# Designed miniproteins, single chains, continued (2), part 94

Each design is a single chain, and the fold is of that chain. pLDDT is the mean over its residues in the fold that is shown.

## One batch from the design tools (miniprotein)

Design m7249
Fold by ESMFold2-Fast:
Structure m7249 (fold): chain A 89 residues (1-89)
Amino acid sequence: SWVVIYNEILELEPGETKEIKFEITGPSGAVLVEVLEGKVEVSLDGKKVATLEEGESVRIPLKPGKYTLTLKNTGDKKAVVGVAVYEKV
């Protein structure tokens, strides 16, 4: 089955960057990033994965390991972003 290991709604001011550090200890995992308001650039371990606008999402499948998810508000308005990290047990 899948378990949630991280689940938060984050607010980012224009130009603000937030980092989330986590570990996938199960045989597989995923990160889901959903932009509820604004515009957010998503990077994983320093590599840009997506630029998301309001209503857009990205799901990133992950192997076991330690990760840093970076969220940057690249827009001119407050961003509200949902982040969930899942792993299989």
Scores: mean pLDDT 88

Design m7250
Fold by ESMFold2-Fast:
Structure m7250 (fold): chain A 115 residues (1-115)
Amino acid sequence: SLRKLAIKVAEEAVELIRQATDDPALIAAAEAALAAMRAGDAEGALAAAKEALELAKKLYEEHPDLLARAALHAAEALLAAAEALLHADDVRKAIGYLLAALGDLLEARRLLAAA
């Protein structure tokens, strides 16, 4: 199931955000996106994932270090997972978003390991 795969990618993204930052607003937005995905609320998941990405961008602008870059890539992966859920009826498009999310997850893990 593409939905189950998107949720698994989002679970990994939220965990990487939690490892990269203690920012309660960013963590809350990321967890809200995951909760919406689990509930089947694709639009709510997309809105929360966009909020998480904007918060991650602010974190990186204020503190351009490896942890902030890891949080940014993890938030990009979360948004791509939410997009995959929204477009689950278009298998090729959903797979494209999931591949983009995997790339961002790998980069976030690399940055966390280097921090």
Scores: mean pLDDT 91

Design m7251
Fold by ESMFold2-Fast:
Structure m7251 (fold): chain A 76 residues (1-76)
Amino acid sequence: MGKEVMQKLVERSEELAKKAIEEGEDLQGTPSKELVKKVKEIVIESAKEAEKKGDTELAKKLRELAEELEKMEQEL
């Protein structure tokens, strides 16, 4: 179950990166802050899915990752 959540997270992250590139070549010069924000939202969703599936360890790791992404967003 937890592996499925991680697989979806990776897939969504790849699709989000492709979408950011599609929506603006200009975003590649300044995009990391907006990209980090969008990845953080996906990570939070994936943490909720992990909790629903009973994978509390994965949910905790994903929430910790979301906190690190929040710090990165603030530094950018």
Scores: mean pLDDT 67

Design m7252
Fold by ESMFold2-Fast:
Structure m7252 (fold): chain A 91 residues (1-91)
Amino acid sequence: MKDLEKALEYLDKAIEAAKKGDTEKAIEYLNKAAYYAGRGLYASGRPDAERLARELEELSKKAVEALKKGDTKKAIEYLEKMRRLVEEARA
């Protein structure tokens, strides 16, 4: 539970950094969010945890690529999708 809450906090920070054009901070916060989300998903004991972790990893890779290319809008869309998956896992 605490790990998924930390993942949401870091995703919110990543989105704000992306909106400000701070690519380095956005990637740093994204990596922290992915770390805590992975820990929280596996600790949850959910039968779908592996599927959610895989989807989260794919979105994370796409978000990092968009941030590196300067595609702020696309990066935010991927970060928001990650946030929704983490909220679903927390419910």
Scores: mean pLDDT 84

Design m7253
Fold by ESMFold2-Fast:
Structure m7253 (fold): chain A 94 residues (1-94)
Amino acid sequence: SILEKVKELAERWAKEQKEAIKNKDWDKLRAITQRFSDEVTPLVEQLNEEELEELAEYLKPLFAELLETYLEQHPDLSEEEKKKLKEKIEELKK
């Protein structure tokens, strides 16, 4: 199914993004994000509302892990920015 293909691409995308974040390779992170955005957008446009809801729920834990990795690699962020990221991570884990 298209939904399963999008989920598979999202997992691959998240793994590559996590490695780029760990290496502090921001140019690579942007390139990976753009490549997968271009690949997934026409597939996502084919999903119905129920499939989009399922995809959103599936992506929440993946996005939370990416934000946690980003926070770990940026200890120099302001306390306000750290708080905002931590609140977003908590929201995504609900």
Scores: mean pLDDT 81

Design m7254
Fold by ESMFold2-Fast:
Structure m7254 (fold): chain A 95 residues (1-95)
Amino acid sequence: SLLDKLRETAREAVAEIDRLLAEHPDMPPEVKEALKKIREIFRRIVDDPNATLEEIEKAFAEVKEIVKKYFSLLTDEQWEAVQRILARMEGALGE
């Protein structure tokens, strides 16, 4: 059930990123590229039925580091969406 919860969290994150990119076409190119990279990390988790808990935890840690680097470039609305993704990840991991 934990792996299923983590995969569902990754699927929801992909959908949220797709929405964020569609609703904010004016965001800085560096943020768009960072979000696309985060999307591909989550997509790999969704598409890999053999992904281990350790691999998923490592992927989530990589996502958090990307977010930290680009936080100052986000608007308040964009940051709120990113905070929702991070909160879901932390809730799923028990962090």
Scores: mean pLDDT 78

Design m7255
Fold by ESMFold2-Fast:
Structure m7255 (fold): chain A 93 residues (1-93)
Amino acid sequence: SKAFEERLKELEEKLVKEGLVSEELAKKLREIALNQQDLSDEVIELAKKEGKKPLIAAMMFGVLLAEETYSDPEVQEAVKKAREEIEKALKEL
């Protein structure tokens, strides 16, 4: 949906502005989420090699994709908790 595309773009811009990821990595993560593709092990490994901040950024895109993909209440509650824990981890960096 357009609302999902806007949320992904806002996350991309926020993560780049805060210096958490490069523009190239943020764009790649947004495109993967927009196409509703799983974050590949290769992307996760690349994010890990660049440090904790890129890894957390990859997890944030994964959370947005899960929120768009799954309507089950139990999955939505788990995704909400994951988002809160990721946001807390970012504040501690």
Scores: mean pLDDT 69

Design m7256
Fold by ESMFold2-Fast:
Structure m7256 (fold): chain A 70 residues (1-70)
Amino acid sequence: KENEVKKILAEFFDLVASGSLTEEDLENIIKKLKELGEDELAEKLLEFYKALKGEYDKETQDKIREKITK
């Protein structure tokens, strides 16, 4: 479970960093997190993405990654 969550988060942040993240990718990631019972984490990730939608910010990305994986 914990390793699966970390893999999903790594995939999300890699897609953000490469500029390849689509809304469909986000929906699939949110669905996977909710299926793992991580509803609160899924909501935090959605809010993080909305905050980044108009601005690419690796520092914010890294801070959220640390907060979520701790």
Scores: mean pLDDT 69

Design m7257
Fold by ESMFold2-Fast:
Structure m7257 (fold): chain A 82 residues (1-82)
Amino acid sequence: EEEREARLQRLRERLEDMVKNIDELIKFYEKKLEQAKAEGDEDLARYYEMQIDFLKKMKEDPELAEKFIERQLEVARRSLER
């Protein structure tokens, strides 16, 4: 049980940090996008553009952010039950 609790706690903390620091995370991905474009990696650049768009949507919609955290924790919980 302690292992399960510790794993879920760490995942929750990571997801909550992502939401709380969403502006910093957007800036982080914008820098990664710039690097990917400089390297000519179009697939990686597209991935970072999608991540930035999703983060901006979560910033504008707190309900979306909560739903995202809840869904990730539910998936992790189900995985840890088996």
Scores: mean pLDDT 77

Design m7258
Fold by ESMFold2-Fast:
Structure m7258 (fold): chain A 100 residues (1-100)
Amino acid sequence: ERARRLRELERRVEELEKELKERIETLPEEERLVVAGAAGRAQEIAAAEVAKHSDLPEEERRLLALETVLRETERLMEAARTSEAVREELRRLALEAAAR
């Protein structure tokens, strides 16, 4: 059951990444930064969430990470559609990450 859910979530993450990559190729630079910021922020949230549950088995931690990445990426992208403040924050996060 867990192994099946992991494969399904990994496939979903791959599909989301593919869809975002295809969109990025047609998007203006500002929109690309929003997408990059959302993905990066979702990964940070997932890493923080997994760190709180370091006592969980590896498979369960991986499941939690994938679920959190999917949920937070969708939430941030939806918020960015209606909020200039969210878009500005995501663009800032992407630029800060790129400056490393």
Scores: mean pLDDT 77

Design m7259
Fold by ESMFold2-Fast:
Order: structure tokens, then sequence, then C-alpha cells
Structure m7259 (fold): chain A 67 residues (1-67)
């Protein structure tokens, strides 16, 4: 199951998504872009997104299991 973790530092919220397949990561990336999140890392099964809008980050994170 895809997992997501949220952290906040200095008014910037970061979302780390780990998924078993690339298609799930691509969907998470597209949904994040729709919510205004920036892709800061994309490597293997890991996707890292960030935004200054904490509510947008938490909204995307709520669609995955906690990491």
Amino acid sequence: MPRARVSETGGVSTLVVQAPDRETLEKAKEEGKKLGLEVILERGNTLVLRSRDRKAVEELASRFEPA
C-alpha cells in the first residue's frame, strides 16, 4: 500500500510518498501539482513534495496510509 508522511519546518510542509509502483507515484505527483505542491525529489519508489500550504499537503497525505 502507498504510504505518506507529512513534516513541517519553517512554514513549509513536506510530504514523502512511498509507493510499490511507478504509476501510483505518477498519480500522487499529478494530484500534488493540482493542489499547488512542488516536486522536490523523485527517486525510485519515493516522491517528495512540498508547499507552504499545509492544508493542501495534509489533504493529499490523507489519501494514503501513514508512514
Scores: mean pLDDT 77

Design m7260
Fold by ESMFold2-Fast:
Structure m7260 (fold): chain A 91 residues (1-91)
Amino acid sequence: DEDEEAREAAEERLERLAEEHPELRESAELVRKALNGNSEEGAKKLLEVYKKADVKGLELLAEEMEKVRKSTKVGKVYAALYSIAELKKAE
């Protein structure tokens, strides 16, 4: 399933990002939970990411999701992270 393969690829990219940027590990884990949860739980996890990550961290998370946004679920998480990053830049 291409959607499942894209989700697994997204999870691999999040783990690599957390290894390169240990300060983003908690946010990367929250994004991973959003990818695997239902829409309500996903929204709650992304709100936690908004509170914990700075603009640079949000942009890095969004960039990794963009690279694998072939699935509807990864695409939605990417769109949410991008919107959250833009909102935080406006603060």
Scores: mean pLDDT 80

Design m7261
Fold by ESMFold2-Fast:
Structure m7261 (fold): chain A 80 residues (1-80)
Amino acid sequence: SEEEVVFRAALIYSAGIKKYEDKLKELLLDHPETEAVQLRSIGVKKSMLSELEKYVLKPLKKPEHKQTVSEWFKAIEPYL
């Protein structure tokens, strides 16, 4: 479900990505086509790339989720 995906994204975010929030948001707004491997450029660890692709980047790229990068960050905030 969308709620489950958002909850999983929030857990991954709080566990190791929150410190990159500003850079991640900036990168995704400029380059919405961004692949997980490119997140290495802002300091994200290689071990996190698979979960970022599955729970963050893939949901953002799906038309059915109807979320912009800014809306996605707002959606996960209540679960942090």
Scores: mean pLDDT 64

Design m7262
Fold by ESMFold2-Fast:
Structure m7262 (fold): chain A 105 residues (1-105)
Amino acid sequence: DAAETAAALEALRALAAAASPEQGAAAAEALAGLRDTIESGTFALSDDEIETALLLAEIALAGGASPEGLRTVIRTLELLLEITDNPELRKRLEELIEEARKALE
């Protein structure tokens, strides 16, 4: 349910800053799977599903994902930006894309 999902997302955000390299790699892999699903004809995602993808991107960044993992994060977030009309989610997607691009340097 929404309240339980929100509580889980808050707990995961608290852990994101302390993400291990293994957790970062797993988050990047999960985002790659999401990208493949979207590209295979998945249409609209819910705001909660996009929030989950944003959290996975935060974990990938905090865990120090590889350059290939960071490219996966960027590509997945760019696809999410194409499918969401929520202005707050779009802003957060754009901010994380920029952070991932900076992390590649």
Scores: mean pLDDT 75

Design m7263
Fold by ESMFold2-Fast:
Structure m7263 (fold): chain A 64 residues (1-64)
Amino acid sequence: RARELGRLVGKVLGLSEEQVEEAIRKAEEVEGPTLGAVLRQVVSSADANDEQILEASRLIEEHV
């Protein structure tokens, strides 16, 4: 679950293959209520447009 969410967020943000793997790794290391915070930090650090950021944030909100 956490791993799949990290992969989806990475793809929405247009991250490279290496960055997607890093996002998955971070999601796997975090369990419970802190998962949302970690993924929101990834979103805020991404070089992505407003539409991608909004979609990624919605995805996190739906699953955490």
Scores: mean pLDDT 69

Design m7264
Fold by ESMFold2-Fast:
Structure m7264 (fold): chain A 112 residues (1-112)
Amino acid sequence: NDGKKGGELGYRGGELGLKGGLLAVKNAKTKEALSAGIAGAIAGAGGVFMGKLALENPENGFLAYSAGLSAYSAGISAKKGGELANDEEAKKLGEQGIILGTKGYELGKKAL
């Protein structure tokens, strides 16, 4: 259960970080906002990928742990990108990615 639930949270957090990162890229007026948005999108895609693998392999807690960490990283970057781009939606998506990613890697760690 912890591996599966952690994988789902990492997947969902990764989707939010990816979406937030892409919004920050779209609304970026500075290199710093663009860089943070790109980092959020890449890490978010990683969270989605690893989360999908965790859902297919719920016995492997490392996949859920990795998905959660990727989603957390995506959330941090998307939040920063949203702040720099003055995009409240990107910032909010990043904050949600941090919350889901944190819960995801904590559950993944318990499933190890």
Scores: mean pLDDT 91

Design m7265
Fold by ESMFold2-Fast:
Parts: structure tokens; sequence; C-alpha cells
Structure m7265 (fold): chain A 129 residues (1-129)
């Protein structure tokens, strides 16, 4: 319905702003674009489901991400992929860990906001019934 679509559009706008914020961080540099398979020909053998911030942005802009939970799942896959391919303690693994801390805090804030908006919509629909 129109109210649910308005809520989903508001959530998408907030997720897009968070994505832009994350992409601007120096720690995001190795995660901004898809991994170069010519440089790392064994990447797909280690990581069967690659995800970059640019790919998440494209899916968000295409309307394919409709909740904070869906966005968080894609970010979690991206972080898991980076930790799986890069050695523990490497500069890339350390940068990924720093980005994950920022992302986790911001996602918790957005999930709380989304839950408040859903509860507000539920109350309004009950008052109109």
Amino acid sequence: DADLKALQERVRARLRALLDELMALPEAAPLREPVDLAKYPDYLDVVPNPVSLAEIRARLDAGEIRSVAEFARLLAQMFENAFRFNPAGSPLAQATARLQVVATRRLSELEAEEQRLLEELRRRLEELS
C-alpha cells in the first residue's frame, strides 16, 4: 500500500545516506569496487558470493533492498568475504574490522528507527479501521 511504500522509500533514503557515509571512509577503499579477478584469479574459489559497496549501492538504487535487515545481510556478507580472503591481522583485514564497527553501530540506530516507523504505521492503520 501507499503508506508502506512511503516507509520503505524513507528507509531506502536513510540506507543510501549511510552507504555514502561508509564509502567515504578511508577504511572502505578496498571494498568500494568489485574485486579484480584478473589480479586475484583464485578469488571465486575462496569467495563464491562476492559483494562490494558499489554492488550494494546498485541494488539499493534499483529498489531491491527494502529493509535495514536486507541491507545489513549484504554488508555482513561483504565483511565475511573480506575476512575469508585476507589473512588475519593484514592491513585489509584491519581496515575491514574498523569499517564493520562503524557499520554495526549505524545499522543498530537505523533498525531502531525502522521499527519505530513500522509501529507508528500499525497504530495509524488501527485508528482508521
Scores: mean pLDDT 86

Design m7266
Fold by ESMFold2-Fast:
Structure m7266 (fold): chain A 64 residues (1-64)
Amino acid sequence: SDAQVAEINALGRELRALVEELNTPEARALAKEAQRRAVLAVSRGDYAAAIQALREAIERLKTL
């Protein structure tokens, strides 16, 4: 759980850095949706789902 929390925080920082770098409405919308899904997953105690949502968003951002 502590390792998963650390990973979520690291992925959140990477997501924010990519959005700032790309600076497009598409990147911001994708990140906003991923953050919403991650927050919902964390609220349910589903850290694996939060990690997955953030990883998928980062992969998609890297293809823009």
Scores: mean pLDDT 87

Design m7267
Fold by ESMFold2-Fast:
Structure m7267 (fold): chain A 105 residues (1-105)
Amino acid sequence: SMEEFEELRETAAELARALEEALGIPVDLEAILSEDLRTTLEALRRTIEAAAKALNIPVEEVLNLSGTGGAIVDFAERHGLPLTLVLNLVTLARIAKWLEEEIKK
């Protein structure tokens, strides 16, 4: 529904702001909150790419992280990152993937 997409955009915006504050990356909040799902998806992809670049991590590794808590903890430990930062990044990547799959329908 429209309300579900609105809530999802607000959640994505909060996660993107947390990454902006933690990493000093540029975040296009207006684009993330756009009613156009493609604009939102493109903004989320740019945010994830900027975060991966700031952390010196391949973006593909972030996008391919499994849903298990153990894999997320292992990733945080390997890269010397706060667990909360990794959880925010992985959650944002999952939102982007869900939007991509929804747009393809």
Scores: mean pLDDT 81

Design m7268
Fold by ESMFold2-Fast:
Structure m7268 (fold): chain A 68 residues (1-68)
Amino acid sequence: SPREKLEEMQKKIVEEAPNMTDEEMRKKIDELRKAAKEAGFSDEEIDRLVSKTVAEMLKKKREAEKAK
């Protein structure tokens, strides 16, 4: 389903975030926005999902840097 694809996409984006450039992160967030819209999310729900995903991505990047 579109919702299952959205959840899998978000998980993969967060997991891969430490290896992404800022430009790659922007592209992945744009893809996530499109997938959320197709899954029937409102604009407010999409903004919340994006904010949460960006925060999780940045947390993963910080944790990866700390592990060095």
Scores: mean pLDDT 82

Design m7269
Fold by ESMFold2-Fast:
Parts: C-alpha cells; structure tokens; sequence
Structure m7269 (fold): chain A 100 residues (1-100)
C-alpha cells in the first residue's frame, strides 16, 4: 500500500540519518550534523503528516529511540548532544499531540 511505502521510507530516513550523522561526527563536521538533523526532521514530519495516527506514532517512536541511542553514543560531545536533544524534544512534542 502507499502508506506501507511511506512507513518504509520513514524507516530508511531514520537509518540513513544515523549512518550519515556518525560519518559527520567522525569528521568533526558539527555544522553538517546540524543541517542533516534539521533536514531529516523536516522530511520525517512531511512523511508523518501523510500517515494514519497509528503509523505516525510508530514512526515517531522509532525515530525517538534511534536518536536516544545516538545521544548515548555521542554523550562526550556536548554540542552534538545539544543538537540531538533539540530534535528529540520536537519529536516528543509531536508524539504527545498525536497521543492526546
């Protein structure tokens, strides 16, 4: 279904973001990491807006879990942690609205 394709695209965005963020962090490219996180959040919200409430919740919870794992992985980098915390807060805010 078209919705199944969107959920799969969201999953690809989440995984691709994690891999690309690790590469940018290894290169010391904080500006690139921030741009990636902002672009990925925008794309994820665009996908989520087209999903059922149930699938939107599933996608947002998966994204939050992946970003929390990245936050733990990069705990020694305060600037990268701050960038991750900003995106996690925005995703949690959207998730809370859907669950209300």
Amino acid sequence: SSEEELVNEARRVILSTAHRLRRLAAAGDLAGARELLEESQRRLFEIVSQLSKEDAILVLEAAITQLEELRAEFADDPELVAALDRVIAELRRQLAKLKA
Scores: mean pLDDT 91

Design m7270
Fold by ESMFold2-Fast:
Structure m7270 (fold): chain A 67 residues (1-67)
Amino acid sequence: SHMEEEIRRKAEELIEEAREKLKDVKFSEKEEEVIRELALQNVYLEATGDVALGRELAPAFRELIEK
């Protein structure tokens, strides 16, 4: 549970950081869902020690945010 809580907290931090940087960009509810899922997946992979896979997902996450 502690690991789940840490992963969720870090994912929320990434989402908030993305929102702050892109506050003038309008996202659909569906786009927000995808961003949230990618952030959570990325943080999960980093937390479990699979940083290489986390780095592979980071470009896809960024591409969605910059869309």
Scores: mean pLDDT 61

Design m7271
Fold by ESMFold2-Fast:
Structure m7271 (fold): chain A 87 residues (1-87)
Amino acid sequence: SREQAEEQLERFEQLIKEEILDPAKKAAAEGDKETVEKLLEDLEKAEPFVRGLAQMFREQGFPELAERLLKLYEEAKEELKELLKKL
């Protein structure tokens, strides 16, 4: 259902924030470039799963949720790359 798809997207947003973005910001503040690089690698390795989830949303009739998922994923990668530029 749409509600279940929205809950999956919200869970993904929370996971990215807590496991990737918040740890990366902390590592960057501490000058720990290696940790930020590893977190970016982990996020990039997740691309096939993110693409699969987006395709599932489209097949269920929720292309707008697929687009939101992909934008969130790309924005997270760009945020990590910007942190690395400052280190």
Scores: mean pLDDT 88

Design m7272
Fold by ESMFold2-Fast:
Structure m7272 (fold): chain A 76 residues (1-76)
Amino acid sequence: RPLTQEEVDELIKRALEAAEKATDFDSLVEAVMEYIRLAVARITARRYGDTELAQRLDEAGDKVSKLLNEAEKKLA
């Protein structure tokens, strides 16, 4: 089904918050799961021709990826 702008905004918010709070194994798992949800949402947006939503999800994914790299360094 097509994603709404509100659903995309909520997905981005949850993924960023989860990545920023990732400090241990369990919280990192939650952050990675939210990152996967962003990737699936981006594929869905592209499939339905929602290029603006897909671009926002792609940019959010890049930010979350950087935060996950920082979280990984804190765990090491």
Scores: mean pLDDT 82

Design m7273
Fold by ESMFold2-Fast:
Structure m7273 (fold): chain A 85 residues (1-85)
Amino acid sequence: SEKLLKALKELKERLKELLKKNNGKITRQEFEDLLAEIIEKHKLSQEEADKLTLIIFEEIEKFNNPEVFDEKQLEELIKNIEKKI
């Protein structure tokens, strides 16, 4: 889905901005809040939102469900999500 790819691209850009603002770290809650905002902004269907959310949380689980992400973890997470979309 082109909408899904655009949503993921903006999520990546906004995560980079948030990392810069927060001295290279974001919390899981900040990540999840931003994800919800991006889904709403791009008007993803329920099916597209569910697919994106499932892929993201499966990849977060592979990182042992961290409470805080650094830049390297976030880059790897996004790269892995992009491969599945």
Scores: mean pLDDT 83

Design m7274
Fold by ESMFold2-Fast:
Structure m7274 (fold): chain A 59 residues (1-59)
Amino acid sequence: ASAAAVGGALAAADHGARLSPEVLAGSPETVGRAIARESGVPLEEAVADARAAFAAFGA
């Protein structure tokens, strides 16, 4: 939970997105979709970046 939230926050910060704690507690796909909505980044790219951040922090 904590590692996932930090990974999500880092991905969001990289794209300049401001996400709620509820969104950050979700899956990488949920975080990626929120980044795409807020920052206008392509959904595929935002989700890939969120997954990479979650993996890096979860390792």
Scores: mean pLDDT 70

Design m7275
Fold by ESMFold2-Fast:
Structure m7275 (fold): chain A 84 residues (1-84)
Amino acid sequence: SAEEIEELKKELQEIADEGDRLLEEAIAKKAPSELRLEIINVVAEADLLIMHLHVDPEADPEKVRERIEELKKRLEELKKQLEQ
């Protein structure tokens, strides 16, 4: 549904925003380039999914939710690496 798609876009935007903040912290802390690139990749994937939801009204919401959960897990793992 249109409502469900808008909720998925909102969650993806929140992931992108959190990733951007984490990237700022990683740069300030002079984290390894590999860690910074992985954060950039999470943000890029979230942005790409938002764009795909704009063009594909038949997108499977369950598959998008699975990808959102994968992105959230990756972001939490990266956040833990940065806090060490």
Scores: mean pLDDT 87

Design m7276
Fold by ESMFold2-Fast:
Structure m7276 (fold): chain A 65 residues (1-65)
Amino acid sequence: ARIDRYLEKIRTASPEEILQLAAELVEDAATHPDGRRLLDVAVTIVKGVKEGLSPEEIVERVRAL
């Protein structure tokens, strides 16, 4: 799935790169049929980075959505 590609990128990304991926998800959400889900994923990523979570913990929170 498209989301799985973003999750794999998060595992190897810096916090700055993770925030960039969240911004790309917000832009994709505007034109995607599942736009609400993409927004929820992006918000979860941003909150995780702000809370100081590891990439693995951020991925787990996204998968719980």
Scores: mean pLDDT 77

Design m7277
Fold by ESMFold2-Fast:
Structure m7277 (fold): chain A 120 residues (1-120)
Amino acid sequence: SPGVEEAKKFFTAILTDINNGNTTVVLKEIKVSVIAYKMYHPNYRELLLSKKAKISKNPHAVFVATAKVLADAEEAGLSEDKKITLYQKIVKTALENIDNQDTTAAQLYDELNEILKQLL
């Protein structure tokens, strides 16, 4: 499972691609993330409902939370431009929270889902 440092490197690279206008690469990463979410074991998805699972102890939950929000955006029929805007915002929010020892997976998911709701 990717650790906190691997998650930081991955999400920082995504922000760099978005800032450089690498739209094709970003859209491909969104598709890969959605596919990965569908392959996650059900127990990992249940971590997003746990009020006790801390991101600092479960860094993989950051990938699950971001991937679920992207999958929900795909199901809702969000446009490609709005998906890129969503990905930029949720990745920034994940990076801001990833070192917070008190943030739970459920709290992160709720914050990311509010960003999605604003784009629907």
Scores: mean pLDDT 82

Design m7278
Fold by ESMFold2-Fast:
Structure m7278 (fold): chain A 79 residues (1-79)
Amino acid sequence: GSMNYNVLIQSSRPFTEEELAALEALVKERFPDEFVRLEVLSPTLARVVFSSEEAAIEAARLLSKEFPHARFSIATERP
């Protein structure tokens, strides 16, 4: 489609290179056809870009289960 759908991940501490690599690997493995890219917006903010709204919603749900709420806040970005 002509539109991308984003998931925002806010961390209470700077992301490590290992955390960003693990995040990208997990999303690429689970959503190989819908994952577009991972954008590092700041040391504490990442955006995961998807080609479908359903994939973005499912990814936000998955990441919220895999990543601890005490450190990470995960939400879909509305267009």
Scores: mean pLDDT 82

Design m7279
Fold by ESMFold2-Fast:
Order: sequence, then structure tokens, then C-alpha cells
Structure m7279 (fold): chain A 70 residues (1-70)
Amino acid sequence: SSELLEKIRELSRKMREAAAKGDIEELKKTAEELVETASKISDVVGKVAEKETKEFIELAEKDGKKAAEV
């Protein structure tokens, strides 16, 4: 639905903001919400979101500014 897609966009933005601040705890929490929201669309979309958020968190733990630019 358009509402779920809008929420994913909002959560993605918040993840980038948390990464830019170096707030890894907030980043992980927001990533969990994004995966849950994606899973409501379909199991496949949820699994893709889980993989992508894991990669983003790994990048943010190394360089939050670089992660925010992706």
C-alpha cells in the first residue's frame, strides 16, 4: 500500500540521519521498524529490507557520514 511505502521512505530517512549522527542504537532500532514495515508488504520484501539494512548498519559503524550519502 502507499501508506507502507511512505513509512519505509520515512524510516529510511531516519536511518540516514541516525548514521550521520553516529547514533548506532537509534539506527538499529529504526532498521528493525523498517524491516517490520517491509514484511507487511510481503515476506520477500521483508527479507530484502533485512539484508539491505544489515549492510547499511555495517557501513555506518565504519563511517556514518559515508553511510548517510548512500
Scores: mean pLDDT 80

Design m7280
Fold by ESMFold2-Fast:
Parts: structure tokens; sequence; C-alpha cells
Structure m7280 (fold): chain A 69 residues (1-69)
């Protein structure tokens, strides 16, 4: 299904971000934001607007915490 394909792609992206964090190229917070943005984008493409909005809200929360630091 399209949802299963989207979930698989998000998981692939999460693994890629995890590798970049292990290599010291990204912080864990930046990697989490990237994964949440990718998830939100794919959910929005599937018309899952409410779930996409929740993922964007989580990414924004992380960004606000980074700005305070």
Amino acid sequence: SALAEAERRVEEHREEMKKLVEEGKFSESIAEMQVLNERARRLLELGRTEEAQKAFDEAVKIAKEQMKA
C-alpha cells in the first residue's frame, strides 16, 4: 500500500540520519527534526493532514528548544 511504502521510506531515512549522527555530522536533535519533516511530507502527500500536522508540530517543538539553548 502507499502508506506502507511511505512508512518504509521514512524508516530508511531514519537509518540514514542515525548513521550521520554516529559519524558526527548531525546532532541527534537535528536528525530527529529531519525524520519528522520527512514523515510529515509523506503523510501530507497521502492526504493524512492531521498526522502530518502532528509531525510538523513535533519538529517545531525541537526547533524552539534548540533556539533557547
Scores: mean pLDDT 81

Design m7281
Fold by ESMFold2-Fast:
Structure m7281 (fold): chain A 65 residues (1-65)
Amino acid sequence: MKKVELRVSEDASEQERQTLQDIARTLREFVGADASIVPGPRTMSPQELQDLMSKVFDAATRPPA
């Protein structure tokens, strides 16, 4: 199972928090990843989120070694 941590600042907007929660839920429901939201110094950018999603989906489609 892939473990994924999404970083969010305490100063993040409600919209940014909702987006991260939606992404974490999607990762849990569609790829079975252990996705959680963790406090960090800065909220992840859209580019960082896109990169993370791509990496998680790539890893989830890999066959057992």
Scores: mean pLDDT 73

Design m7282
Fold by ESMFold2-Fast:
Structure m7282 (fold): chain A 80 residues (1-80)
Amino acid sequence: DNLQQIQSAFQELVNEYQQVKNQLSTEQQNQVLELLENIKRAILEQEYEIALEQAKQLKEKFPQLKSVDNLIKTLESILE
């Protein structure tokens, strides 16, 4: 199930953020939360191209969030 794979990859990203958020400034935390909310909304609306775009922005701004790579890969495999 493509939706379950996407949701699993997104949950891994959320879990990683919860573990590392205290290492980020308040400004960085707010930026990550905004991008995570945008990704979550896009996934719920099944707008996977938008979800991929937001995930790529998250990776560019916060390369320390390694779980975003799995989400990007999962979204790209579904859109092909």
Scores: mean pLDDT 88

